# Designed miniproteins, single chains, continued (4): the designs that were tried, part 29

Each design is a single chain, and the fold is of that chain. pLDDT is the mean over its residues in the fold that is shown.

## One batch from the design tools (miniprotein)

Design m12983
Fold by ESMFold2-Fast:
Order: C-alpha cells, then sequence, then structure tokens
Structure m12983 (fold): chain A 100 residues (1-100)
C-alpha cells in the first residue's frame, strides 16, 4: 500500500484537470443527473414492492443481504422489468434467460 497515496493524488489531479474543461464537466454532470433519475425511479418501484423502507434508503450490501430469498427474487424481477423498459438486454442477468 506504499503506492496508494501516489495513486490517490494522481487520480485527484486527473479529476481536477477533467473538471477544468467546461464541455467535459457538463457531460459528466448530465450523466450523473441521468443516473440519479434512473436510480430514483428504480428505488420508487422497490418501495412500492415493499423491498425498501423509503426512496432515501441507500441500496447497500447490508440492505440487500437483509432481504429474504423471496424478496431477493422480487428484486431481480423488478430489476429485469426496469432494464426491459429502458431498452436494455435482459439476457445479461444471471439465470436461464427463459423466454416469456
Amino acid sequence: MEEQEKYAEEMAKKGEELLKKPEEREKHEKLVEENKKELAIFKKRLVEAGLLESEDTPLTREVLESLSREERRKLREIGREFAEEQGEDVSKFDGYGTKK
């Protein structure tokens, strides 16, 4: 871990240099905003399904591990349906990719 400090400093410098270009900053902010909107819609569906206490609850490993096998199945089904609505290929999900 002797190189960890050097790596962190180099990455921070690269990030700062990227943010100096208004065009790249705007593109990054737009991507972050879009991802936040998608995450908010997904979380709302999880709350409606009773898998999440509120939209403000973070989707952490601990939260996901607290779910039962049945609840984790529902989570995967909601995730697949959401990906389908976004036009993503649902065959990327682990499992049979069974046609229905």
Scores: mean pLDDT 64

Design m12984
Fold by ESMFold2-Fast:
Structure m12984 (fold): chain A 112 residues (1-112)
Amino acid sequence: SELKERARRFYEEYYDKFNEELKKALENYSEEIKGKEEEALEKAFEEFKKAEPEVDVEETALRILDVAGELVEEEPEISLDEFFERVRERLGLKASSLAVAKLLFPLLAIGK
């Protein structure tokens, strides 16, 4: 899918720019879902749609990747909590920062 290709390109471009906190969080998450990346992404989409029923989840996921890339470059020492909160705020999402994290991490894991 376009989303998986965009996630792969995001990983290739930005992963080396992630700070230690972001890298550790993604590595831990990727290990937990190893062999279940597709299922994790499908569940993440279902849960995010419940949090943001009026948005297109795939289109929003693409926007989340764009903002995530900007933040990684602009604020290299950003904390994990501040990172997801800032993504949420920049996109004007009603969903919590936790809901954003639960969508972004499966995308990054599948892009690996």
Scores: mean pLDDT 84

Design m12985
Fold by ESMFold2-Fast:
Structure m12985 (fold): chain A 85 residues (1-85)
Amino acid sequence: LEEERKKIREELIEILKKNEYIKEKAKLTGLPVEEVAKETLEIIELLFEEALKDGLDIDKLIEAIHNELNIPKELLKKLYEILKK
């Protein structure tokens, strides 16, 4: 599970590093793109953990993240399934 989580996190970070919003935020803050991508992923993980605690509609959350950050829904679902266990 740790290896699977690490692999998915690495894949998500690479996708986030290519995102226009993440690149713009890195430029504005003076932070490395990889650091901004990592921080964004940590926020996504926190949102999934809150959804798990509160019994929220995870499909709606995944849809919102997909629309905002252009991350494939299937990768977000894989991350959620790992966090759920």
Scores: mean pLDDT 82

Design m12986
Fold by ESMFold2-Fast:
Structure m12986 (fold): chain A 79 residues (1-79)
Amino acid sequence: VDERIARLGAAVGEIFAEKAKQAGKTDLANLAQGYRDAARAGDVERFAELSEQLRAKANTDPEARKLLSEAMREAIDAL
């Protein structure tokens, strides 16, 4: 994983986890934290697995999609 991709992934996961916790979405918060941790550790396989799980959640849950979109925007602005 490239350093920039890892940093973006970690930032997205961190912000998404915070937003999910505030929304009372414990499952999403746990998934986002795992994504953040995998990105920080450079665990490419785990990062890919969790990225797919986040994508699946965003495709089926409009609230998850909204929170993920917000987290991505904020993470990009923070870089």
Scores: mean pLDDT 81

Design m12987
Fold by ESMFold2-Fast:
Structure m12987 (fold): chain A 80 residues (1-80)
Amino acid sequence: SPSDMTRRRVTDMSRRMNRMNDNMRRGRDDGRRVRNDTSRPSDVRDFTVSRYDRSMDNGRRVMSNMNDNMNNMNSMFRRS
């Protein structure tokens, strides 16, 4: 049923959001540690950006899925 589909998608989105949050935290923790251990700001930026970019890419994929879900809802409202 439509309600079952909606619940399944909400659950999937929640799992993806949790993974994104964990990846974001790991990226920040890595950046903080490297900042303390290195004397070169450029090296810190390159390392931090690399870790952060992976977390951001995962976040962007989650946001794209959310936008697709919103577009599907809007299409359903327009058909009602």
Scores: mean pLDDT 58

Design m12988
Fold by ESMFold2-Fast:
Structure m12988 (fold): chain A 112 residues (1-112)
Amino acid sequence: SAAEVAALIETERAQVEALRALAAEARARGYDEVAALLERDAELEERIIAALEAGRYEEAIRLLEEDIALLEEGLRLAETLEDEAFREELVRQLENQLLVNRAHLAVLRAML
């Protein structure tokens, strides 16, 4: 429904903001590879928003599948960080985004 799509867009916008904040924190800590991955993820989320706003739900599904794969790569990279406190926080936030994006994927697939 239009209300469900609007809720997805709002959640995706919040995720973009969170990812950009995490990328800035990673860069400030010298984790340039992590920051670059988080920036790529934020760009992918912006593309998902654009697809949803345009009613291109099949494209949004494909982009969400790409985003889930990128977040899984991000989790693998996060586990290699020596900064224990930042690693734990990054893992928590990426796991939360994976859970949300998997739920969004299920909702969009049910609409088709």
Scores: mean pLDDT 89

Design m12989
Fold by ESMFold2-Fast:
Structure m12989 (fold): chain A 84 residues (1-84)
Amino acid sequence: MEEVEQAKKRLDEAISEGEKIAKTAREKNDYLAALVEGSIKKARELKEQAEASEDPEEKTRLYQEGIDVAEEGIKKAKEGLDKL
């Protein structure tokens, strides 16, 4: 139970951070903005799939996939912005 709740909270935080970075990126570079926005969209889709699942193991796996996708998009956007 706690592992599922922690994964969900971490995913929500990653999505929130990604949205903030997307706003900053949109003012600087449309490509980098689209890149992080695409990752956050995928993370949200994985969150919805996790919430629809009745299996705690599947929920945890899907939340973790969402975190990984969101964090990768955030990382790439930050690296790109640092080079502008």
Scores: mean pLDDT 85

Design m12990
Fold by ESMFold2-Fast:
Structure m12990 (fold): chain A 99 residues (1-99)
Amino acid sequence: MEERDEVIERAAKYLGVPAEDIRAFLEALRNGDVEAALEIARKMAEKGSPFFRQLAAALEETTGGKVVNEDGTEVDPSKLLARVAPAVEAGLRRIAEEG
């Protein structure tokens, strides 16, 4: 847990956003809480982070029911968020490694 917290704090400093917002965002993703994840991403995007601006736009498309599976069936946004959480965590770790 401490290593994860350190990664989040370093990424937060690099991105210019509060570490608390990043923690809340990751928790919302893991829980499939679409509304909370989108709200937090928008707040971080407003603080000038290009990363969160792009992520907020992607989440808005996902929550709008425009994402489909390879077989053409509609994807559940909550399940998509849970699947994206590990990739977001990996991205934040990479950012923390840079500075």
Scores: mean pLDDT 70

Design m12991
Fold by ESMFold2-Fast:
Structure m12991 (fold): chain A 100 residues (1-100)
Amino acid sequence: SIMEKVRDKFLEFQNKFNELIENKASFEELFKVVKEFFEEILELAKEASKEERKQIVETAEHFKETTLEILKKDPRVTEEQLKEFEKFMEEKLEELKKIA
């Protein structure tokens, strides 16, 4: 189902992001994982029912919250980089909400 795919992608990308943080990956690699997550979730949302799209938005909002909390705790991440992640994810959430 679409919701099973959404859940699997959430777990996959959350794990990838956490592994990159643990391995002290570059800002560019971290940003790439976040970008890929939203690209895949936006495609799944286009195929989803109206009710499923609401759940997909909630899942994407949870991903944003979790990602920002992890980034805030990383001393390598600058305030400017944190704002760049936040702005990107907010823009993608607005795109997702327009589909819903």
Scores: mean pLDDT 87

Design m12992
Fold by ESMFold2-Fast:
Structure m12992 (fold): chain A 81 residues (1-81)
Amino acid sequence: SAEELQRRIEELRREIEELRAEAAAHPDDPNAQNALFLLDQAEELLRKAEEALARGDLEMAQAYIDAAETQIELARELLSA
């Protein structure tokens, strides 16, 4: 449902904020810099997901959410390396 997708977007935004804070603690680490780039991409994908929800395109919203989750996972892996 649109409400479930909106909740997922909000959850992922919280994860982005947490990972950005973690990356900011390591400003001279190239992995942290790369993670911040991926988190910026994830935020743009979540914005596109909200635009899709606004027009009633639940399938496209889910696709953007899935893409954002992939970027967040890659960022998390970089920060744990």
Scores: mean pLDDT 90

Design m12993
Fold by ESMFold2-Fast:
Structure m12993 (fold): chain A 76 residues (1-76)
Amino acid sequence: MQEAADALMERLRAEAERVARTGDEAALEALIERFFAEFLALLEEGGITLSPEQQEEAREVLRGNVLKLAEAVQAA
C-alpha cells in the first residue's frame, strides 16, 4: 500500500509541476480533485475508509501541499 501511495503522489507531483508552469488555476484544481479521488480509492482497496471529516482534512492538506509546490515552481 505505501509503495502504491508513494507512486500516486509522485504522479501527482509531476502533473502538478507541469500544470503550475502554465498558471492555469482551474486545471490545477481539477488535477487535485482527480488525484484525491484516486487516493481515496487506493485507501479503500487497502481496507481503510476515511470518515467525511477525515476526507475533508486530507483534501485540504493535499491542496495546501500542491499549492505550495505550484508557488515554488512559478517563483523559479
Scores: mean pLDDT 78

Design m12994
Fold by ESMFold2-Fast:
Structure m12994 (fold): chain A 75 residues (1-75)
Amino acid sequence: AYERGVLLLASDLARELGRKLGEELTPELAEEIEQRLLELAEQNKSLSADEVLKKVLEAYRRLRREAEERLRKLA
């Protein structure tokens, strides 16, 4: 179904963003963010591909800031 194609695109984006975070942050935080992005994509798979990808990117931006703040508090 078309929804599966949209979910695959959003999942690939989430994994790519998680991989990038793993290099910049901790693997634990990267895994947490990747999981949240995958859940968001699944919840919104009935939307257009553009809308799902926008939601994933917006959530990534927010979650990344939260993760950076968490790391600064742990250091």
Scores: mean pLDDT 73

Design m12995
Fold by ESMFold2-Fast:
Structure m12995 (fold): chain A 56 residues (1-56)
Amino acid sequence: DVPSVAELTPQNAGLYVERVLHFSSGQEDLAKLDQEQRQALAQMLHVPVETLNQAI
């Protein structure tokens, strides 16, 4: 689904958020994720949140 963090997109990130946070409507845009949701996704991927933010 998500091939790498460098290629992480809002669409791909939505699937990760749904799996990590049980967030059923999270796949619209990564921009719709709040700061704590992005932090949780970054932790799941084992990357700094700033790296995830740059991928948006």
Scores: mean pLDDT 55

Design m12996
Fold by ESMFold2-Fast:
Structure m12996 (fold): chain A 88 residues (1-88)
Amino acid sequence: ELAELIERQRERVRRLRERLREVERRYHLSPATRRELTGKLRTAEQLIDTLETFGGVDPSLREQVLRELERLPEDVERRLREIEEKAE
């Protein structure tokens, strides 16, 4: 199950990076917004790496990392949706 969770999280982050690049190409993003979204995705990737390395041996760390991995990609997805909706 842990390996499946890691794979799903990696795929989610990869798809969000692709979508972010598409949004950047189609719409003007402020430097602050670009930095924020890129930073959140980078943090999510680092958390996935931590989960892969330690998630099997530290249940408390696994719970903490999974909670953060739920929030960070969801925040990015919501923000990208807002940008697309406002641009229409």
Scores: mean pLDDT 81

Design m12997
Fold by ESMFold2-Fast:
Order: sequence, then structure tokens, then C-alpha cells
Structure m12997 (fold): chain A 107 residues (1-107)
Amino acid sequence: SKEILEKAEELAKKFGIPLELAYALVYYFYKENGGDLEAAYKKAEEFLRDYEMALLEEAVTGDPAPVRARLRELLGMIEFVLADPNTPEEYRAGLEALAARVRAELA
């Protein structure tokens, strides 16, 4: 768990995102990749780069569909992490607030 938190801090600093979001991405991919933390970190980076590309595509084409697809994926990851009892209590309020913002954007 400490190693996951350290990787979340690294990701948050690298991409300039909230720590709670970085934690959700790293932890989700950690669980999906059978506890491979290095693979989880790379998948979290790939997700964030794909999101940046989707934002660029929307800016050029006017099509919101790629961004909306990534936001739906993000919501699913946040909800998965919130359902896990191992998620640190101090991140829960921030993750719930983030999930609410993503749901509002998708409405």
C-alpha cells in the first residue's frame, strides 16, 4: 500500500493532477494487472496521455465523443476504487467529489 501511494504521488506531480485522481488511476490498474505496480503506473500514464489527445481532438474537430469516452472510463475507475475497502479514508471525499464532477460533465 505504501508503494502504491508513492507511485500516486509521482504521477500527480508528473501530470499536475490531484493526488486522489492519481491514486485512483494507479490503484485501479494495479488491481487490473494482478498487483504489477510498474505495469499499473505505465497504464495510468497511458490513460492520461490518451485523455490529453482526446482533448486535442475535440479542440480540432469539435467532436466531444473521444473525451466523453475517456470520462466514462475514468468514472468507472473512480467508482471501482471507492467500492474497495483498502482505499485510504483521506482520499474518499476527494474521489466522491471528482466522481460527481465527472457525472455532471457526462449529463
Scores: mean pLDDT 89

Design m12998
Fold by ESMFold2-Fast:
Structure m12998 (fold): chain A 73 residues (1-73)
Amino acid sequence: SQFDKDGYLSAKTAVKLEARAKKAEQQGDEQKAVQLQTASNIMKVASTLGSEEAQKKGEEEGRKEVKEEEEKE
């Protein structure tokens, strides 16, 4: 369903935003880190409109994409 697609995408986006927040914190940009973490939390809430399965798949894919991007540095 569309809600499951949106839940998947929101969960994946939340994981990516959280990774960006961590990177901003490591670079000393505390304000950007807080903003990105807040955006991540909002996307996590939005992901609850989808099924638990869609949310978990989104989180897993997001984590994989983050690791792949870090390995390409």
Scores: mean pLDDT 83

Design m12999
Fold by ESMFold2-Fast:
Structure m12999 (fold): chain A 64 residues (1-64)
Amino acid sequence: SIGTTVIEVEDPKKALEEAKKFLEEVLGNKILDESIDEKKKEATLVFEDAVTGEKIKLVLKEKK
């Protein structure tokens, strides 16, 4: 099963780029998938934790 975390952000597209950079360059995690749903105003990032090998799904949703 994939662990899912949902975070509210001002700009999902910008938050996705920042999260991807941090997870990949600082934490050394492997990015497996990324997508943007402009109609739902959310971005999704799937990554593999470099220490545990677990797959994690991060959902970035626009604040109201």
Scores: mean pLDDT 81

Design m13000
Fold by ESMFold2-Fast:
Structure m13000 (fold): chain A 85 residues (1-85)
Amino acid sequence: MEEKLRRMEERLREEARRLALQAGLSPAEAEAVADDLVHVHRNWHLIPEEEQARLQELADEAEARGDLRLVVEVIRRGAAAIAAV
């Protein structure tokens, strides 16, 4: 089970890094976004339900539009929401 969780987190980091680089972020910023996505995935339950709904709506819109910059913004907002709890 631990190996499966580690592989999932490695995949999330790689996808976030690739997406951030495609959005025009620097390699250092892409690593920060990858860290933020893993943190959000681990701690999603700590975000208030109302804020979870808002973030999911923005994520769905970003995916529908192919707006990579908005996807990055949603990841960063999720991490900030966890830090505010």
Scores: mean pLDDT 82

Design m13001
Fold by ESMFold2-Fast:
Parts: C-alpha cells; sequence; structure tokens
Structure m13001 (fold): chain A 97 residues (1-97)
C-alpha cells in the first residue's frame, strides 16, 4: 500500500516534468501507469516493470544511454523485473570498470 502511494506521488511529478520538457514518450507511459494504479489493475511485478521502463526512458531522453544500452534494458524489463534490474546492474558495472 505505501509503495503504491509513493508510486502515485512519483508519477505525478514525472508527468509534470515530462509536460514541461515536451517528453511525449515519458508522459504517455507515466499517464498509463498512473491510470492503471488508480484502477487497481497492476500487480507488484507490473508496477516494478513500469517504473523501470520510466527510469530508462528518462535516462535515454536525457542522453545518458546509448541506443544499444536502451534496447538491452527494455528487452530485459519485458522479460521481468528481476531481469530488468540485473541488466541495469550489469550496465552500471560495465561503466564503472
Amino acid sequence: DARRQTALEELQGVIEQAKEEGNEETLALAQELLARIEAGTLSDEQLTQGLLRLYVLELKARGKLEEEEYEALLKAIEAGPEAGLAELQKLRAKRLA
């Protein structure tokens, strides 16, 4: 419950920033995720996947991800939240090495 309340607050902030930046992709995804949380149609796994997608999309929009890195992260997230987190950790380790 606390996790979903925090997610709602975070998504409202993301929506406001995306509108100011003209980031249509992040705006659409954040609005969809917000609506699904409010409708009670999201599992905890789907919520985690959705938040990970928003995070990587925001990183790409800010020029912090290469195209190949973005595609790899999206594929991993589609496979599941654990796979998405593992791919993100792998990317961070690669950049620190």
Scores: mean pLDDT 78

Design m13002
Fold by ESMFold2-Fast:
Structure m13002 (fold): chain A 72 residues (1-72)
Amino acid sequence: METLKNVLGEEAAKQLEILGEVSRKVRRGEATPEELEKAKESIRFLGEKLSKKFHNDDTPLESVGTLAAPEP
C-alpha cells in the first residue's frame, strides 16, 4: 500500500498530522489564528511537494492544469 510518508516524505507526513490536529480544533471552534496560519503554510507546503512529485512522475503539468467541468 502507498503511504503518504513514501509518496511525499516524512516532512509532508508531519505536516498532514498538524493539519489533522488543527482540523479537529476548528470543528470544536477552539482554533487560534496562529494555528490557522500554520495550517495554511502546511497546505502550501503539501501543494509544492505534490507539484514536484507530479513533475518527477510521468504526468505532464499542463494536463493537471486543464480546465475541468464543462457541464455535459
Scores: mean pLDDT 64

Design m13003
Fold by ESMFold2-Fast:
Order: structure tokens, then C-alpha cells, then sequence
Structure m13003 (fold): chain A 81 residues (1-81)
């Protein structure tokens, strides 16, 4: 449940990042940094959990995918500026 709530928070912060990066690069960068911190906390929580290794791997890959997508969006916004 704690992991589930944190994953939902990551998704909320990613949606906020997508909206912020449309407004300004500076706002997008700040939101991206907050998303990175939240993902790091989520990964640490998952690694310290009693979840099966296959479940831990799946969740971590999902979180890395979100960060990669966010980084690509931020880089695209920089090129379009």
C-alpha cells in the first residue's frame, strides 16, 4: 500500500511535469528534478521491501521508463525553444 501510494504520486508528478514543461523550460526543469527525487525514494522503498525480486524489477523498470520519457520531453522542449 505504501509503495502503491508512492507509485500513484510518481504518476501525478509526471503529469504535472508534462503540463509545466509546456509553460516554461525553467518550470519543467524544476518539476523534473522533483520527479527524480520522488523516483529515487520509490526505488529505495521497493529495494527495501519484501516484494518478490521479479515484482521489484518490474516496478523499478517502470519508474526508470517514466524518467526516460520525462528526460526526452524536456530535451524536446529545449530544442523547440
Amino acid sequence: SEIEELLKEVERQYELFKEKVKISLDEGQRQYERLQELVKRAIELILNSDLPPTVQTGLILRLIGILLDAERLLEKAKKES
Scores: mean pLDDT 86

Design m13004
Fold by ESMFold2-Fast:
Structure m13004 (fold): chain A 100 residues (1-100)
Amino acid sequence: SNDDIISQHRQLYDQSYDLVSGYAAGTYSDDQAIARARQIIGTIDQIAAQLNAQGRTRMANIYNDYRARIQDAVDNQDMDGIYNLMVQIADFNRRVIDNL
């Protein structure tokens, strides 16, 4: 349903903003932020798969691009990159929710 789609996107928004807020506040260590970023990658993979199943391939490709960039930042322990990507995906995902 449309409500199920909104729920999944809200989960990603909450996870992204929690990581941004917690890291900026010093609540999360680098290791904790990386672990949470890996969980967010999993959420993005689920959203992209769902979008592809619905024939929304252009939207799925945007999520897959973010996923690849987050994975790269995680693999390089680029904490500034992780932070900036989490801000970007949260803002993008919020706009998606507002237009669902």
Scores: mean pLDDT 84

Design m13005
Fold by ESMFold2-Fast:
Structure m13005 (fold): chain A 85 residues (1-85)
Amino acid sequence: SGQAQLEALKAQAEANKDEDHDKMLANIERLLKEAEAAKKAGDDFEADYLLAMARMGLSVMSMEPLSPEHQARLDALKARLDALE
């Protein structure tokens, strides 16, 4: 029926949005991990560059309507960034 088809399309759109948010948050996590490694290696230029990219990603994600789970993950990443400064 048309109703079931519409519900399936809405569910797929929501799933795609969640997957995109997962990928963006995972990329920020990777940038922060690489920045921490660069700092420990004494590569301040690389660390500053990676931290700037992570801040940009966090800023973009802060403008997105996130699920509570994604919001908690974003808040944890912000705390991790603050600890590196």
Scores: mean pLDDT 83

Design m13006
Fold by ESMFold2-Fast:
Structure m13006 (fold): chain A 80 residues (1-80)
Amino acid sequence: AEKYFNEGLEYKKKGEYLLAREYFYKAIKEDPNFAKAYFEMGLVYLETDDEVAAKVFFEKAKEIAEKLKDEELIKEIEKL
């Protein structure tokens, strides 16, 4: 999961949002509890003006982060 997540982050940095989503999706498929991958997917959807999809991914990221007690990620999501 982490390898696909890191590849997604690299594509996001390059502005390759379709490839970023593909690799974040692969990370999520390998680890459905990878809250950061849902969060980054939401950020990519915001960059591509899909606020509805972004909200869904942020809600899922927060759900998983709360379950896993990832306080840092919860704070990042709540800033949005």
Scores: mean pLDDT 82

Design m13007
Fold by ESMFold2-Fast:
Structure m13007 (fold): chain A 70 residues (1-70)
Amino acid sequence: NELLQLIYDFAQQHTLSREQLEELLTFVLPEDIDNLLALLGLPPDFVGEVQPSEEPDLEGLRAFIARLEA
């Protein structure tokens, strides 16, 4: 899964706040949330209140990464 790999690689290079992690999770499909939480070392109940995207938001993810790396 290329989207999850991109998120994982980014998260390994940056120390992310809870708010940034919650924003990051909005870019993935609901079915991928559990896998992403495992990759990031977060508990499975971390995102109980986060509304996941209906489709992967690759452009939103790219904008997020660019904003944090600027």
Scores: mean pLDDT 69

Design m13008
Fold by ESMFold2-Fast:
Structure m13008 (fold): chain A 107 residues (1-107)
Amino acid sequence: SDIVNEIKSLIDEIKRIADEAYEQIKKLVEEMKNSTDPEKKRELMEKIQSILNDYDKKIKEAFNKIRELLKKATPEEQKYILDLLNEVSDWLTKRNEEIDKLIDEAL
């Protein structure tokens, strides 16, 4: 169905957004670990916080789009979509834990 395919595309976008945030934060964390300058470490942490804020906003926007599409889906499509949403939510929880671990290792 068109709705299911559009939601699958939004799920792929969510995963891409999370992977991009992870890679950007990982690079900044590596720069922090290699820096002896406290001012540079503060600037890098501010960049990490900016990335996290943009990440949270984009993820929320994508889930809001999914929620609106879900209202237009048939009961059979809704059941299938909810299974996909449970899978991406579990995946996203694990990715967020990996991001938190990177940041903790930088502190």
Scores: mean pLDDT 90

Design m13009
Fold by ESMFold2-Fast:
Structure m13009 (fold): chain A 75 residues (1-75)
Amino acid sequence: GPPTVAKIKVYVEGELVREEEFVFSSLHTGVTAGALRGIGLAFQAHLENGGKKVTAKVVVTTDGEVVMDRENVIE
């Protein structure tokens, strides 16, 4: 089937600091890994930026269709 793409954007105090794209061969793996990586990147950015507010936006697409759109906020 078509690849699953997870795009993660990380914002610190509203400023974009990191943008990552991951490609997976399976929908289930892409959704799960995309969600977990989004959480992990948000916590990493929060710790690395002295506890500042972090927002991580995760969009997972398969065959041009959005299958997950999630926002994680760490304060």
Scores: mean pLDDT 85

Design m13010
Fold by ESMFold2-Fast:
Structure m13010 (fold): chain A 70 residues (1-70)
Amino acid sequence: SEEEKKKIEEEYFKKLLDAFVDYVNRMGEAIEEGLRRGLSREEIFARLDEIGKQMNEEVKKIKEEYEKKL
């Protein structure tokens, strides 16, 4: 039904929001940890790039899960 579809869409966007919040927190923690440990700019950016890749994979999984339900 349209009501069930709207509930799924709401869950979908809430799931994405949670993933984005987690992403921002992980990025901040990686920067703070890198600075605390005296890592180079190159090492910090490599960690940020890896977090970005993991975020893209998480978003793809969420999309695949919810697009199949719609």
Scores: mean pLDDT 88

Design m13011
Fold by ESMFold2-Fast:
Structure m13011 (fold): chain A 77 residues (1-77)
Amino acid sequence: MFIEAVQRIEDPEARESGLIGAAAKAVADTSGKDYQESYQQIQKLLDQGQSLADAAKAVGGEEGQKAAEQAVQQVLS
């Protein structure tokens, strides 16, 4: 359990999940949507081949996309 969780943090998938979480939170806060709803919608769009920026725009509009890009940049810095 713990060893598996630590190895998952080193995985690209775990990093991607963290970025999706940051984007979903920014979109939810900007659009007034629930965090879990925003996360599920973004994840579904990513599964359909959308970029994170395009998914954020689809869920939260232009303002949601800008907020998500800013949140992702803060996580990466």
Scores: mean pLDDT 72

Design m13012
Fold by ESMFold2-Fast:
Structure m13012 (fold): chain A 109 residues (1-109)
Amino acid sequence: ADVINQVLAYPQIREGLEFYQKQLKHASLEHTVGYFLQKGEATGGNYEMLLAAAVLKAAGRPLSPQSQAMLDHYLQTGKAAYYNLATGKVEIVEEPLVEALQREWAERP
């Protein structure tokens, strides 16, 4: 309950979790939060990593320095961001996070 309440307080994180709830056909956002708690940082997606970081942080789980930097940027500015592994920098998401997640989902094998 506390984890869900913390992540749902952030509009773009909520929208991203609702997108994943729909794609994974979960009955509730609680199931989607549980999915990210089980998966942790084991993700291939730059934008999916921001959802994982938010869920793990709310649950008191440790984060990589990259996930921490990306999440700290979002929490401080209210703007979605991802850690660009090619440049080693946190970059602002120019589009709504859910649109970036939709493109990333389409690239899944």
Scores: mean pLDDT 78

Design m13013
Fold by ESMFold2-Fast:
Structure m13013 (fold): chain A 83 residues (1-83)
Amino acid sequence: EPEVEFRVDGERQESGDWLLTLTVTNKSKEPVPPMTVVLRVAGREFKFTVKLNPGETKVFTVTLSGVAPEDAVQGLELSFGKE
């Protein structure tokens, strides 16, 4: 299986908005085929299509406004291929 590392960092802005940063790294020696990464926060869904060469890192950012701190990050779901 490809060794893929996921990191989600959240930073609260002075406006009260949340800046979420998703970092995806392929730590394997093989390329990762195109996959869909789904980030769910406060009833919202963000989809990213990711294709990674060996050792490649990709970074995605989303800004959330009007979200309470406890609702800012609810989960991260992964799917591969077409769904």
Scores: mean pLDDT 69

Design m13014
Fold by ESMFold2-Fast:
Structure m13014 (fold): chain A 86 residues (1-86)
Amino acid sequence: SAAMDAAVRAMADRRIFNDSIQQAGRQGTDSFVDQYAQYVVQNNSNIDDVVNRLRRIFTDVLGMSQDVVDQFIDMFRRSIQRVQQQ
């Protein structure tokens, strides 16, 4: 969990979400999100717990806006679904 939290903070600290999350995704954010989703699924993590932790880190620790955080969570959940269907 600590390593996952550090990876999420490092991603957010690059401020790739200051732009549209869709544009950031197209510029390589999606590959990190897909790798993180793969890691979460392979480790049998509780997805809702991971989402709640991501939301707290992005909103409370990094001060990201709620709409940007919600868009990131949406992208992450879609990546989880793709990985689970493999």
Scores: mean pLDDT 63

Design m13015
Fold by ESMFold2-Fast:
Structure m13015 (fold): chain A 92 residues (1-92)
Amino acid sequence: SKPEDLEPLEKEIIELAEKLEEAIKAEDVEKAKEYAKKLLKAIEELLKKKVEEGKISEEEAKEILKLAEGTLELAILAAEIGEEALKKLAEE
């Protein structure tokens, strides 16, 4: 696989996904939410460009975006549950 055809948005998505994964593993909910919002915006812009280039349909772009939104919401929820569990342990 050659990354030579990657757009700046595609590179940004990869970097944001890595930062989001690190924030979730660290149970840093604030950073996870920040990176998730930035990642979702970058995905939306990339999908819009792919529709304009005729590479995917508008309907396919909407389906992909909805799946990305749902996946990120679940990831943030998992991080929030972890943070709450750690706070309860610290209060014992």
Scores: mean pLDDT 76

